# Ledger of designs, part 108: designed miniproteins, single chains

Each design is a single chain, and the fold is of that chain. pLDDT is the mean over its residues in the fold that is shown.

## One batch from the design tools (miniprotein)

Design m3777
Fold by ESMFold2-Fast:
Structure m3777 (fold): chain A 74 residues (1-74)
Amino acid sequence: SLEEQFLELMEELKKLAPEELHPELDEIERLARQGRYVEAAIRLLELASRHASQLSPEARRILGEAIDLLLQLA
């Protein structure tokens, strides 16, 4: 399912992201699990913008794919 694909991408993103970002990623996952897909996508985009220097190109690619999946679920 799209939800399973999103959760797998979030796990991969957490492996690549600094531990300091994990609580915000966990909250974004919670919003998605509540069906708040647009809000979750906005928060991921804001996280990417605020922490661009802390995210590898691979992490940014995974984050973009996660946003696309959230918008498909919306």
Scores: mean pLDDT 87

Design m3778
Fold by ESMFold2-Fast:
Structure m3778 (fold): chain A 81 residues (1-81)
Amino acid sequence: GPAVSIEERRKLLEEQRKRLEEMYKAGVLTDEQYELAMRLIDALERLLEAIENKDEKAIAEALKELEKIVAEQKAYERALE
């Protein structure tokens, strides 16, 4: 059911967080890249929680935050080029 899917997505986000921490400690990510990536994971975790709680207002807020993070990520990538 949908609950099983949400738990699976949370587990994938936990694994991604751990991988990002390892990459940051290895010096392959800048402070800005690490911060943006971690904020993205946090926002996705909040979105999954809002979906599980059927909180339409919280879902909308999490989606707006995701849009802002994606825009910041693209701006950062353009600044590196």
Scores: mean pLDDT 81

Design m3779
Fold by ESMFold2-Fast:
Structure m3779 (fold): chain A 92 residues (1-92)
Amino acid sequence: MKKEIEEEAEALLEHFYENAELAKKLEEVEKLIEEIAKKFGISKEEAERLVAKALLRLGAETRGNKEIIEYLNDERIKEVAEKLKEFLKKLE
């Protein structure tokens, strides 16, 4: 479970950067990652991983996967997930 969740986070992050549709919005995505990095005093790479974990948590909440939700129970992940909800809402 733990290793599988970490692998999913890395795979999701890789897919996020390979997505051609996101390339057009890279500037806004990069700004979001930089703001998260500054707020938590972490590196850009750590902020990118945190965003990927937050996306996994949002997906798990939609699917009702309690095990993933409980594993991704870090307050920073929860805060980033809420910011991502607002960010995604603006992209619609």
Scores: mean pLDDT 71

Design m3780
Fold by ESMFold2-Fast:
Structure m3780 (fold): chain A 82 residues (1-82)
Amino acid sequence: MKDVLEEPSEEEKKLIEKYRKEIDEAFQNGDVEKLEAIRDEIAKAINESKSLSAQVDFALLLMYATLRIVELLGPEEVLKRL
């Protein structure tokens, strides 16, 4: 029984933790290019994931990375880069 309530795989949980740590480190360093690269990797992880729970967690990380970029550049500069 593959249930939509099934938790992310151990591999997906490690990937979620990895991205969260990389976002925090890039933000502390003011590295916008690294944050943009992490967002692209997270978007790929969402598309490759088969777990609804993992897709939600990745989507939240994508939003978190975007908010960190906005904090560094301001919303006007982020809109110019999209």
Scores: mean pLDDT 76

Design m3781
Fold by ESMFold2-Fast:
Structure m3781 (fold): chain A 95 residues (1-95)
Amino acid sequence: MLEAIDEQLEELEESLKRVEALPESEEKEKLIKQLEKVKELFEFDREQLEKNPVPSPEEQREMERELTLKILELLREEEGANLEKIDEKIEKIKK
């Protein structure tokens, strides 16, 4: 569990560094704030696991479910809208 969260935190840090390397823009600022919010959620779960480093399989499943739901809720509107726009463009190109 802790190892999986550390791996996801590393991926978020890598993404954040890539975005920080981009020229200054409103999109960059918005994306950095979004990634920082996701990072805070993972860090919160990591701290809980440090306090209880040997959670039961049932506790692990509950934590993974809760984290996944929070991430999906946080990203739902923005990513969903973007995916719909991409799908529309793909459909138009195919015809």
Scores: mean pLDDT 63

Design m3782
Fold by ESMFold2-Fast:
Structure m3782 (fold): chain A 62 residues (1-62)
Amino acid sequence: METKIKLRDAVAEFFKNRGITLTPVELKYVTRFFANILGISEDDEITVSFFNKLVKPYEKDL
């Protein structure tokens, strides 16, 4: 079973794996964007697999 990680860490890891390094400002705004979409707090925990499924349709808007 997958370990849950903080949403900010999931966002950073997702973009890092794609060769994209987010600045601290970009990371903050992107994390807030996904928190709002998911209906959770920026400090809430999420699985990487669940995050990856949700991010796919929104990658173009970042």
Scores: mean pLDDT 73

Design m3783
Fold by ESMFold2-Fast:
Structure m3783 (fold): chain A 72 residues (1-72)
Amino acid sequence: MDEARQLTLQAIAALNRGDYETALRLAQQAVKLGGPDDADSNLVLAAAYLGLGDKEKAAEYRALAEKAAAAA
């Protein structure tokens, strides 16, 4: 649990400095450890894909994050 959270925070830091590739990789690892319904990790994945120009993937992961948040 703490490891997945730490990866999500590192991914957010990468997003803030414009390192979308690193943010994507770290967020994917966070989802793998924390589960596919982790809203924070899915939001970071959406932002990373948007930064890389993949608007379709960004919309998909944003929808997953909203679904996870609504289920809580």
Scores: mean pLDDT 80

Design m3784
Fold by ESMFold2-Fast:
Order: C-alpha cells, then sequence, then structure tokens
Structure m3784 (fold): chain A 87 residues (1-87)
C-alpha cells in the first residue's frame, strides 16, 4: 500500500539521520519514532541542540491533506505549533 511505502521511506530517511549533527544548525538527531493509525501518521523526532533536548512531533492526516508540527522542550512544554497543508 502507498501508506506502508511512505512510512517505510520515512523510517529509512529518519534512521539515516540518527547520530548525525547538522553542520549549519548544530542540531543532533537522537531518535525517531513513526506511528500509523489509519490515515494518520505521527512522527516523533528527538534532537539535541546546545546541550538541550527537544521533541519534534509531526502529525500528518493524509485523508484531510493536513499536517501539524509541534516542538516541545525536555519538560514537555510546547514551544512551537504550526498547521500546514499537504501537497
Amino acid sequence: SSLEEGVKRLEESGKALLGKTHPTTGVKYLGIEIEREGSKITIKILVEKDGKLYTIEIEADVAKGKAKVKVYDENGNLLYEKEEELK
């Protein structure tokens, strides 16, 4: 299925980033988790920057053509939220 292929591609791409540090931003990728429930795909990315931990959550609903991006600090405080249309 196209959704299974998409999840596998995201997992492979995300795993390729693990343990790497972005040369411009200094962000280090520590973990990735991908969950699927029907048309919903949730991606959780654990990153480190300047000794601080952040969690980036992306919730994509492919049936609605929408995605939400949320960024949390290490204590679970919401720092950033944005909703975007999927193309």
Scores: mean pLDDT 74

Design m3785
Fold by ESMFold2-Fast:
Structure m3785 (fold): chain A 79 residues (1-79)
Amino acid sequence: SAEEIADRIFERAAELGAYNEEAEEVPVSLAIRLMAELLGVDELEVAKIMAEMGYTPDPSETISRETIIELIKKVLERR
């Protein structure tokens, strides 16, 4: 399920022209927004979990598919 949610995030990022296919990365700001939409949680909750996992939620940076899957698992673990 976490992998399926990640796939949907990357599909939406590709539709928006914001997916780096070579690196399998998306902008942090877009990843937070799409995770919040798909998981039904606040963007602030996603950002807090990201910070608690040791990642700085810098909107100018990119985030990998592997990290997104890990974040989704943590959000689902809290629900």
Scores: mean pLDDT 76

Design m3786
Fold by ESMFold2-Fast:
Structure m3786 (fold): chain A 104 residues (1-104)
Amino acid sequence: MSTAQLLERLRGLFERQRDWLVEEGADPEVIEKVDELIARLRANIDGSRDQTLQLLDEMLEELSRLENELEARYPKDKKMQQSAMTLSTQAIHLSVTKIVLEKQ
């Protein structure tokens, strides 16, 4: 699978998750972060393998920070916990994409 095909698949997953977050009325900050990540995936479509691996690492770090921040600011808020779960799922997809790309 090419780098471009992996990024296109990942972008599609993020767009679907973004739609679910909007339907569930997630915090605007969470939706804005997902939109930022989608834009970065689109901007990197013609990127090299090394550029793509760096982007995925940066995105993983940013998702982890936002998830931890939401947990700290909104303890026991079920809606915010659902948003954090969506971000965690995005991090899993990024990690899988990175592993597949590294094996090429």
Scores: mean pLDDT 80

Design m3787
Fold by ESMFold2-Fast:
Structure m3787 (fold): chain A 69 residues (1-69)
Amino acid sequence: SSAEIEELQKQLQELVAQAQALLEQRDALIAKNGRLTPEQEADFFARMEALQRQIAEVTAQLQRLLEES
C-alpha cells in the first residue's frame, strides 16, 4: 500500500513535470517565431489533453488508496 502510494506520487510528479516542460517548449517556440503554427497548436493541445487525463487518473487512484488506508 505505502509502496503503491509512493509509486503513484512519483508518476504524478513526472506527469506534472512533463506538462510544465511542454508549456516551456511552447513558450520557447513563440519567442523564436512570434507565434505557433496551427499544426504546432494542435500538437501541443493534444499532448496537454493526454497529460491532463493521465494526471486525473493517477490522482483518482492515489485518493482511493489514501482513503482505504
Scores: mean pLDDT 86

Design m3788
Fold by ESMFold2-Fast:
Structure m3788 (fold): chain A 74 residues (1-74)
Amino acid sequence: MSAEVKAALREFLLLMGQLSEEDRQALVEELNKRSRELKEEIERNNYSEEEAQKRWLELLREMNARAREVIARR
């Protein structure tokens, strides 16, 4: 796992700690669904390791942005 992916995942975990139980559950469920869909897409299209890492990083960054939006509306 790249340093950027590790950093994005660490940020996501920290943001999850700032959310209500309901908001945290909703975002975790969304991440789980999108992670499954991305894994299926990677396997179906035979993406390279580099492309797969890029797609995972994009997903984590998008989820972090969503978490920050939820926090900002508190």
Scores: mean pLDDT 82

Design m3789
Fold by ESMFold2-Fast:
Structure m3789 (fold): chain A 84 residues (1-84)
Amino acid sequence: SDEELLAQAEEVFAKNQELYDKLQALMDEYAENRENMSPEEKIELLEEIIDLLKQLKAVMPPEVAAYLDGLIAKLEAEVEKLKA
């Protein structure tokens, strides 16, 4: 039922609100400060974002998890490029 789907969505959001808030804060920090960050600082921040995305993936439906896998792979590639 629609009520059951809404309840499941609310539970997922409530359980992951802190992860979402932290992820948004780090992504905003990266967007605002990246031009003034060293490669080492960018790597540290991106690795923290990747870790939070992996935590979020573990509690998401398979379709969302697949999307997050793609995002994680792109960010991991960016980290490797920064290390070079």
Scores: mean pLDDT 78

Design m3790
Fold by ESMFold2-Fast:
Structure m3790 (fold): chain A 81 residues (1-81)
Amino acid sequence: SLLDQGVRQASRVGVWARQRGDLDSYHRVRRLLRQLVDHYNRGDWDGVVGTLRGVLDLGRRVGVPQDVLDGVERVIRQVQQ
């Protein structure tokens, strides 16, 4: 599902941050994941896109590799239909 893909790709950003000792960014991704699930369950696609863009912006700020960011961007494109 799009939710499973969104959670998987967003989680990669959080895991990358945690593996480098950035627990603040990891906890922020965890919070965004809860918001993602909530928006999805309500059928709020604008909220889903906004939350995934939040993950993307956070990943860019903490220096997450482009291949990980590309995963999040692919899910955003699939939701924007």
Scores: mean pLDDT 87

Design m3791
Fold by ESMFold2-Fast:
Structure m3791 (fold): chain A 120 residues (1-120)
Amino acid sequence: EIGEFRNLSEEEKQELGAAILGIEDINGFYAARETIAEILGVPVESISVNEALEFLRELQEKAEEEKDEEAARILAEIYLRVLKASGLVTEEEEKELKELIEKDPYKAYQELASKLRSAG
């Protein structure tokens, strides 16, 4: 509701929402950016919003089209962090989802993606 999302066209908002599976909450987006920065080992201020979104789209393509287990695992970790920051997951669900990421990353990705879509 504040920042970059407020000044975007409807088409840009739809594209951004699609990149993070319909999450339009600014806290969720910031959590994704922070998590991506942590994964890449760089300061969060060194990653632009567009770079974070491009990284998410590349991972989504690899996980969904190529069935890449590593991409699914990374996306699941990012999505869990987004859901937690947005208040959309309980401590019990977080524990179960973390265990699922280790055992079946693609299933974890699918469950987390479903939760994000239901929130948007």
Scores: mean pLDDT 69

Design m3792
Fold by ESMFold2-Fast:
Structure m3792 (fold): chain A 67 residues (1-67)
Amino acid sequence: KIKVTGLRSGHEVGDVVAAIESAGGKVLKVTYTPDGAIIEAEMPEDVDIKKLVDGLKLRGGARATVL
């Protein structure tokens, strides 16, 4: 699971979804919270999801974290 905080436009969630799909992952669910969103995804075993998420440059001070 990935948590995104500091959302301004929803494009930040789209950027995370695009990164997951580009790495061969499948997004299962997106849940919006008062402080952001939680993204549930299935990733291939050979993908380092923490490295993928830590490498994301998000807009407007948004932050992505692996749960």
Scores: mean pLDDT 72

Design m3793
Fold by ESMFold2-Fast:
Structure m3793 (fold): chain A 81 residues (1-81)
Amino acid sequence: APSAEELLQMGIFLQEVLNDIKKGKFDKEKAIEIIKKSKLSESVKQYLIDLINELSTLSDEEKIKKLTEEIRKVMQQVNAL
């Protein structure tokens, strides 16, 4: 399971990606580079890379919906600590 610090970093990252999508600035390669350079565990990095790859196949409306759901899941895990 992700640590409290990893959950916080995931939440911040996902919120920044959501803001970029809303501004029409979503960049798949840049997002993946940020994940790879992070200090997150390999399992968390793979989860986020898979999510970014999925988002890149979706419309902006579906990206917002998917990211909002994923942020909600991260917040639920924080509240369980």
Scores: mean pLDDT 84

Design m3794
Fold by ESMFold2-Fast:
Structure m3794 (fold): chain A 87 residues (1-87)
Amino acid sequence: MERLLELARRLNREYSDEELRALFAAADRDGDGTLDEAEFRALLRRLGVPEELQDPLLRLMMDVLDFDGDGTISFGELLGWLSLGVK
């Protein structure tokens, strides 16, 4: 958990919400406003997330922050996780 919160703080420092939205949209191959597991992994790789943190973060997003329960990740869920690293 601590390493994932540190990652969230790093991403908040390196990227604005607008930049994160643009990167999210670029990873969204289907244009449906959500990312599946493979698309989310591609986004994490582009954001420079270490491989050892990709699976823990995906698990957190799918099981804890997936408010829709549909097995996809919305931009709002990503921002929700990022906010945990800030305040």
Scores: mean pLDDT 72

Design m3795
Fold by ESMFold2-Fast:
Structure m3795 (fold): chain A 77 residues (1-77)
Amino acid sequence: SVEEVKKLLEEMIAQIQEALQQQVPLEETAQRIQPTWDRVVELLKQLSREEREQILPYLQELYEQLKKLADLDEARR
């Protein structure tokens, strides 16, 4: 359901934010969130067009947080 997808995306965003605060590497963080992301992908296939539109802002936020973590990892080189 759309509510389950929102919850999972919020959990992933929170995990990435924690990784940013704790300076956890992108690779380790990606491994931790991978199972949740796989579940999100499966659920997204079952959503209607309107439900997917509701999810889009959450996906954008997830991408932005992940990009911040990737940029931080690159800067540590």
Scores: mean pLDDT 83

Design m3796
Fold by ESMFold2-Fast:
Structure m3796 (fold): chain A 84 residues (1-84)
Amino acid sequence: EDEKIRELLEEAEKDPREPTAPLSEEEQRLEASIKKFEAAKTKEEIAKLTGAKEVTDEDLKKLKELAEELKKRLRAVRKLETAR
């Protein structure tokens, strides 16, 4: 599944057209989650958002990388929806 998603995202990235499709409810929820993680700057804030008891520096790095990946995926999904 992840491999198929990656291939679709790569094809969408090659499409030069601007994404004009509106965000779906699922995409809107994802965007809201990304914004919450971006606003959280401390381990305590991240712990509250994830419900985790402890958040390490390694976890913070992984969450930032995940947020960046999710942003790219949302943009690519919108391009795919625009192309159809």
Scores: mean pLDDT 67

Design m3797
Fold by ESMFold2-Fast:
Structure m3797 (fold): chain A 96 residues (1-96)
Amino acid sequence: MAALLREILALATVLGLDSAALDAQLAAVKTIAQLQALVDALRAQLDAQRAAVDELIALIRAGRISEEEARARMEELGLGGFFRAEVEVEMRSVKK
């Protein structure tokens, strides 16, 4: 497998993309340049979700957001399962 395809699979796993959605995106790819563009798009999506998670975790640690508000924001942001799990762990860690 090409290195780009391996990177796409790793990014899709972190973002929580289902295999059918990923297969559909890959079926649309016909050139190496399009594979690179898909990698770049997934990396941009990962960076955006990571930034949103970092902001949400900062609010949770500061006690400035409730669990209900944090869950509402995760839903609104469309976070992947990995990032949802990270936020949930932080919420549990600050509960005392």
Scores: mean pLDDT 74

Design m3798
Fold by ESMFold2-Fast:
Structure m3798 (fold): chain A 101 residues (1-101)
Amino acid sequence: EEKLRELIEKFAKYLKIELSEEEKELVLRLILDPNDEEVAEKIKELPLERQQVLTMIAIGVVLELIKGEEAALKGLEIMKKLLAGEISSEEANEELEKLVK
């Protein structure tokens, strides 16, 4: 759906990350089929920072669809703080775990 592409773009902008058209398609495919081995292989070919960012955006989109916008924005805020080094990976993992469950 066009709506999923809009959410991917919105969250990329929120995280201040510029995605290529190819990366947007990978995130879309990851959301639609998280067990797609081809998508997983293509993501593994990217630098670690890009792998993490694409996964974070996918999680944000899924959170908005399942838990609503408030949970999604909370998750993105946690991920943004982690990327900026403002919180530890341990703290980020605990807070994200609460939002996903």
Scores: mean pLDDT 77

Design m3799
Fold by ESMFold2-Fast:
Structure m3799 (fold): chain A 76 residues (1-76)
Amino acid sequence: SAEDKINEEMEKEFKEESDKVWDRLVAEARARGWDLSDIDVQVELTMQYLLEISKVYAKLADEKAKKLAELERKAR
């Protein structure tokens, strides 16, 4: 259904954006000379990752809500 397609698109976008966030955080940590085997570094990166993907999820959830509202409008 159109609703299922909107859900699948959101899940795909969330995965792609989450992967980009993680790759960026790891690259930045390496550029700073951080020891990625250090538990304190791993905790810091994980906490920052969770904070940033929460914002990504909120944005995608808002976009999904708008698409569902438009679908309902077009259903007459």
Scores: mean pLDDT 85

Design m3800
Fold by ESMFold2-Fast:
Structure m3800 (fold): chain A 90 residues (1-90)
Amino acid sequence: MPPPVPSPQEAEFQRRFYRRLVEAGYAEEDARRLAELVRTLSPIVGALSPATLDALRREALSLPGVGEARAEEAVRILREIAEEQLAKLR
């Protein structure tokens, strides 16, 4: 049976992603929405899947005031954090 979500690692990953989006200038509610989307779609290993990255980009683009460059910034932040967390687990 898979462990119940969130694990400590998943909680850290979601919190780091949320905080980096807020630091990058996203509104708290928008950052929370994007972090919850990533949590819902994937464990940490699945966060780098093309489907998850595409879903994140689409959701970011639906937010008021978020253009393509800002959406790509959110995708870049997710990639960086996911790669760091995966490196810690390997």
Scores: mean pLDDT 72

Design m3801
Fold by ESMFold2-Fast:
Structure m3801 (fold): chain A 80 residues (1-80)
Amino acid sequence: SLREKLLELLQEAYRAARAAHPDDWVFLTVVGLLLAGALFEFDQGRFDEARKILETLAKMLRERGVDEAAALVEQASELI
């Protein structure tokens, strides 16, 4: 399903962020909250809101040098 594919991509993105910054709990908490928020908005049928959250997250990941995670989040956004 689309929801399962989104979850897979977002879980991979989180793993990449954690691998890059394993001790940056503030950064990882913010990433996790944005991922949860995007999935929540998607599950409510608010696809524009979900995309907006994912776009914000992708920018944050690029600014922190986690380009692989940003690409996964951008791919997830394109599926919505």
Scores: mean pLDDT 91

Design m3802
Fold by ESMFold2-Fast:
Structure m3802 (fold): chain A 69 residues (1-69)
Amino acid sequence: GALIGAEGADKLLTRIYLEYGVPPEQVEKAGKAILARLPVTAEEAAEIIHEYTGVPRSTALRLAERYAE
């Protein structure tokens, strides 16, 4: 299936920070968790984002799918 690499992860997390009002510390924690597991599926990225930021899993999944190659 389609996977998210380092560039996709950076763009995804930047968008979570800017558009969803997530504090920088929570974005940093999510980013470290994703970067440690690259490449990740959109589902895996969505679960990590939901866990660390509180963004709804369905919202995170829809966004993450845009950055999977």
Scores: mean pLDDT 83

Design m3803
Fold by ESMFold2-Fast:
Structure m3803 (fold): chain A 74 residues (1-74)
Amino acid sequence: SALGAQVFALAARIMEAAGLEEGAEAAREAARAFAAGELPDLKTAELAERATREAVARNPEAARALLAEAQAAA
């Protein structure tokens, strides 16, 4: 869905800022799948979720602001 694509695209930016490159790539793949009307692979989705949690822990203020912005767009 478009909402899922936007959420994961923003999550990828948070992960990149935190230095979580594998998580950021997984989040970008999840965003592309949702934009295409598909579901991401389970491994890709799980990696993106784990990396999002780690990114929030490393930079909580920036991560919360970006995630809140994505949720407000929904």
Scores: mean pLDDT 73

Design m3804
Fold by ESMFold2-Fast:
Structure m3804 (fold): chain A 58 residues (1-58)
Amino acid sequence: GSIDEILKEVEALLKKKTPDEDIAKKVSSLAKKNKLTDEQIAELQTALVDLKKKVEKV
């Protein structure tokens, strides 16, 4: 789904050590483009926190 595609894009950016501000801008743009519901935005935010922890665990 759209959330999984956004998470995949963010994971690639995190692995490239992209600045957090650029990642936030990309996430905001993709959320608007995909017309995410409030529930989907909450799911995306939770998943982003988990994804950042997983990538930083190195």
Scores: mean pLDDT 77

Design m3805
Fold by ESMFold2-Fast:
Structure m3805 (fold): chain A 81 residues (1-81)
Amino acid sequence: KIKELIEKAKEALKNEDFQEAIAYLVEAAEELARLGKEEEADKVMELVAEAVRALNAGDKEKAKEYLEKAIEVAEKAAEEI
């Protein structure tokens, strides 16, 4: 479930589909929170918010960095039991 959402976010980001990457990361954060990974879910949402801010400023490279960071946080949380 979470791993599939993260893989979809990674693929969307690779294609520069920022809105799809954001949508999948939001869904992944919701699943992390449901599984008791609230700190990691909050961190993913913070990084997504920073990516949205970067996109609104026209900074695609900074948006990619934040979304890649969000993916890293989500992947690490999904691997931990």
Scores: mean pLDDT 84

Design m3806
Fold by ESMFold2-Fast:
Structure m3806 (fold): chain A 81 residues (1-81)
Amino acid sequence: AAERAREAALKAQNAKTGKDAADYALRAARAASEAPLDAEAGQYAIKAGVHAVKKAETPEEAAKGTGGALAGIGAEFQARL
């Protein structure tokens, strides 16, 4: 889970387009949500979402990045509860 989220975050950071960054942010968020909840996976989902928002060219891309970051925050808090 954490490794998959980390790989997605690195790909989001290196993405050349807002669309690719948004897609990788959603993959990181999904990895954080589907595995046994892991705070580290949640942290990578937040980072991927931030990179996606910074690279967004459209409101839809920005919404995907924001959604990914919020999902990561939720997963991190739930893992600590």
Scores: mean pLDDT 72

Design m3807
Fold by ESMFold2-Fast:
Structure m3807 (fold): chain A 68 residues (1-68)
Amino acid sequence: SPLEEIMRLLEEAEKYVEKGDIDKAIDLIQRAVDLMAETELTPEQAAEVRERLNKVSKKLYEKIKEKA
């Protein structure tokens, strides 16, 4: 399902953030966001995706600041 694909992309992005591969993490986050824009999610599904996206985005921001 599109929801499962969005969640998979965000999980992959988190792994690349942890590895320090910022470019790959950004690419995966962008792909997830693009798929979210094309997918009609229930309020509950949207909340789950938003929570995961916020977690990954926070970790990404912290890694970018560490490397600057």
Scores: mean pLDDT 84

Design m3808
Fold by ESMFold2-Fast:
Structure m3808 (fold): chain A 118 residues (1-118)
Amino acid sequence: SNVEKLIEKTQELQALMGELQRAVRAAKSVEEIKAIVEKYYKRIKELLKEILELMKKLGKEEEAEKLIEEFNKKAEELIAKLKAAKSKAEAIAAVNELLHEINDFLVGIGDLLEEALA
């Protein structure tokens, strides 16, 4: 079902967050963190597109588009902070804020799914 596919995509995004967090913790330099985040952010954007298509099928396109737009705005600001980071600590702080924003997005998608099933 579209609901099962959506749950699977949200689980894939959660797994990707865990991979990103572990990769960043293992990174030895600011440059490695920046490269890791660039790679993972591309994959995150692809998953967001898939989640949006599933939300369209559940009749929640407008609400899901708004959540994605809000996330993208915050994520772009955090990616800019990461690019400007001069220390590993600054880079890690930007990544932790990005992970928090992804979690907030997932909570929002969960709320929309509950509304679609009511």
Scores: mean pLDDT 88

Design m3809
Fold by ESMFold2-Fast:
Structure m3809 (fold): chain A 76 residues (1-76)
Amino acid sequence: MEAKELVDRALEHARAQGREDLIAFLEEIKKSGYVDAESLGVLAVRDPDPELRKEAEELYNKIVKEKIPRQLRQPR
């Protein structure tokens, strides 16, 4: 549920800035109702809002840690 809120906020920011590529990407995620770690990783890099980017990074790291049994952490 938290991931959906991040996507919604990013979509509003993308609309305000006229980022067509980001809007299309976020709409696909919202339409499918599926937010994966990969999608959150892309969001954390592309969103110009540092607060939202930080939230996306935190959620991405949390999902990776919870879903992947400590084998792949990708510490950057």
Scores: mean pLDDT 61

Design m3810
Fold by ESMFold2-Fast:
Structure m3810 (fold): chain A 96 residues (1-96)
Amino acid sequence: MKIDEAIELAKKALEATRAGDREQAVSYLREAIEKVVEALKELPPNSKARYLLTKAIGYLEQAIRLLESPDGDLDKAVEYLEEAIKLLQEARKVLE
């Protein structure tokens, strides 16, 4: 269920990013990363899901860096968020 919560939070962050609400987007992304980290603690070290979730964290962190800069590229942040959501959804399918 932590992965489902992370996907929902990442989608809310995507909507906030598209609306130009950088502060709200960063808040949702930090919560999403916490949910992904919690999910990782319950996974075997060599699982495909662990690889996908770790890669998703990377994209979420890159989106945060762009959103925390006033001049950060919002379109690029959207691209990183869409890729992160895709990876989280792939990880969910592997675990279900």
Scores: mean pLDDT 86

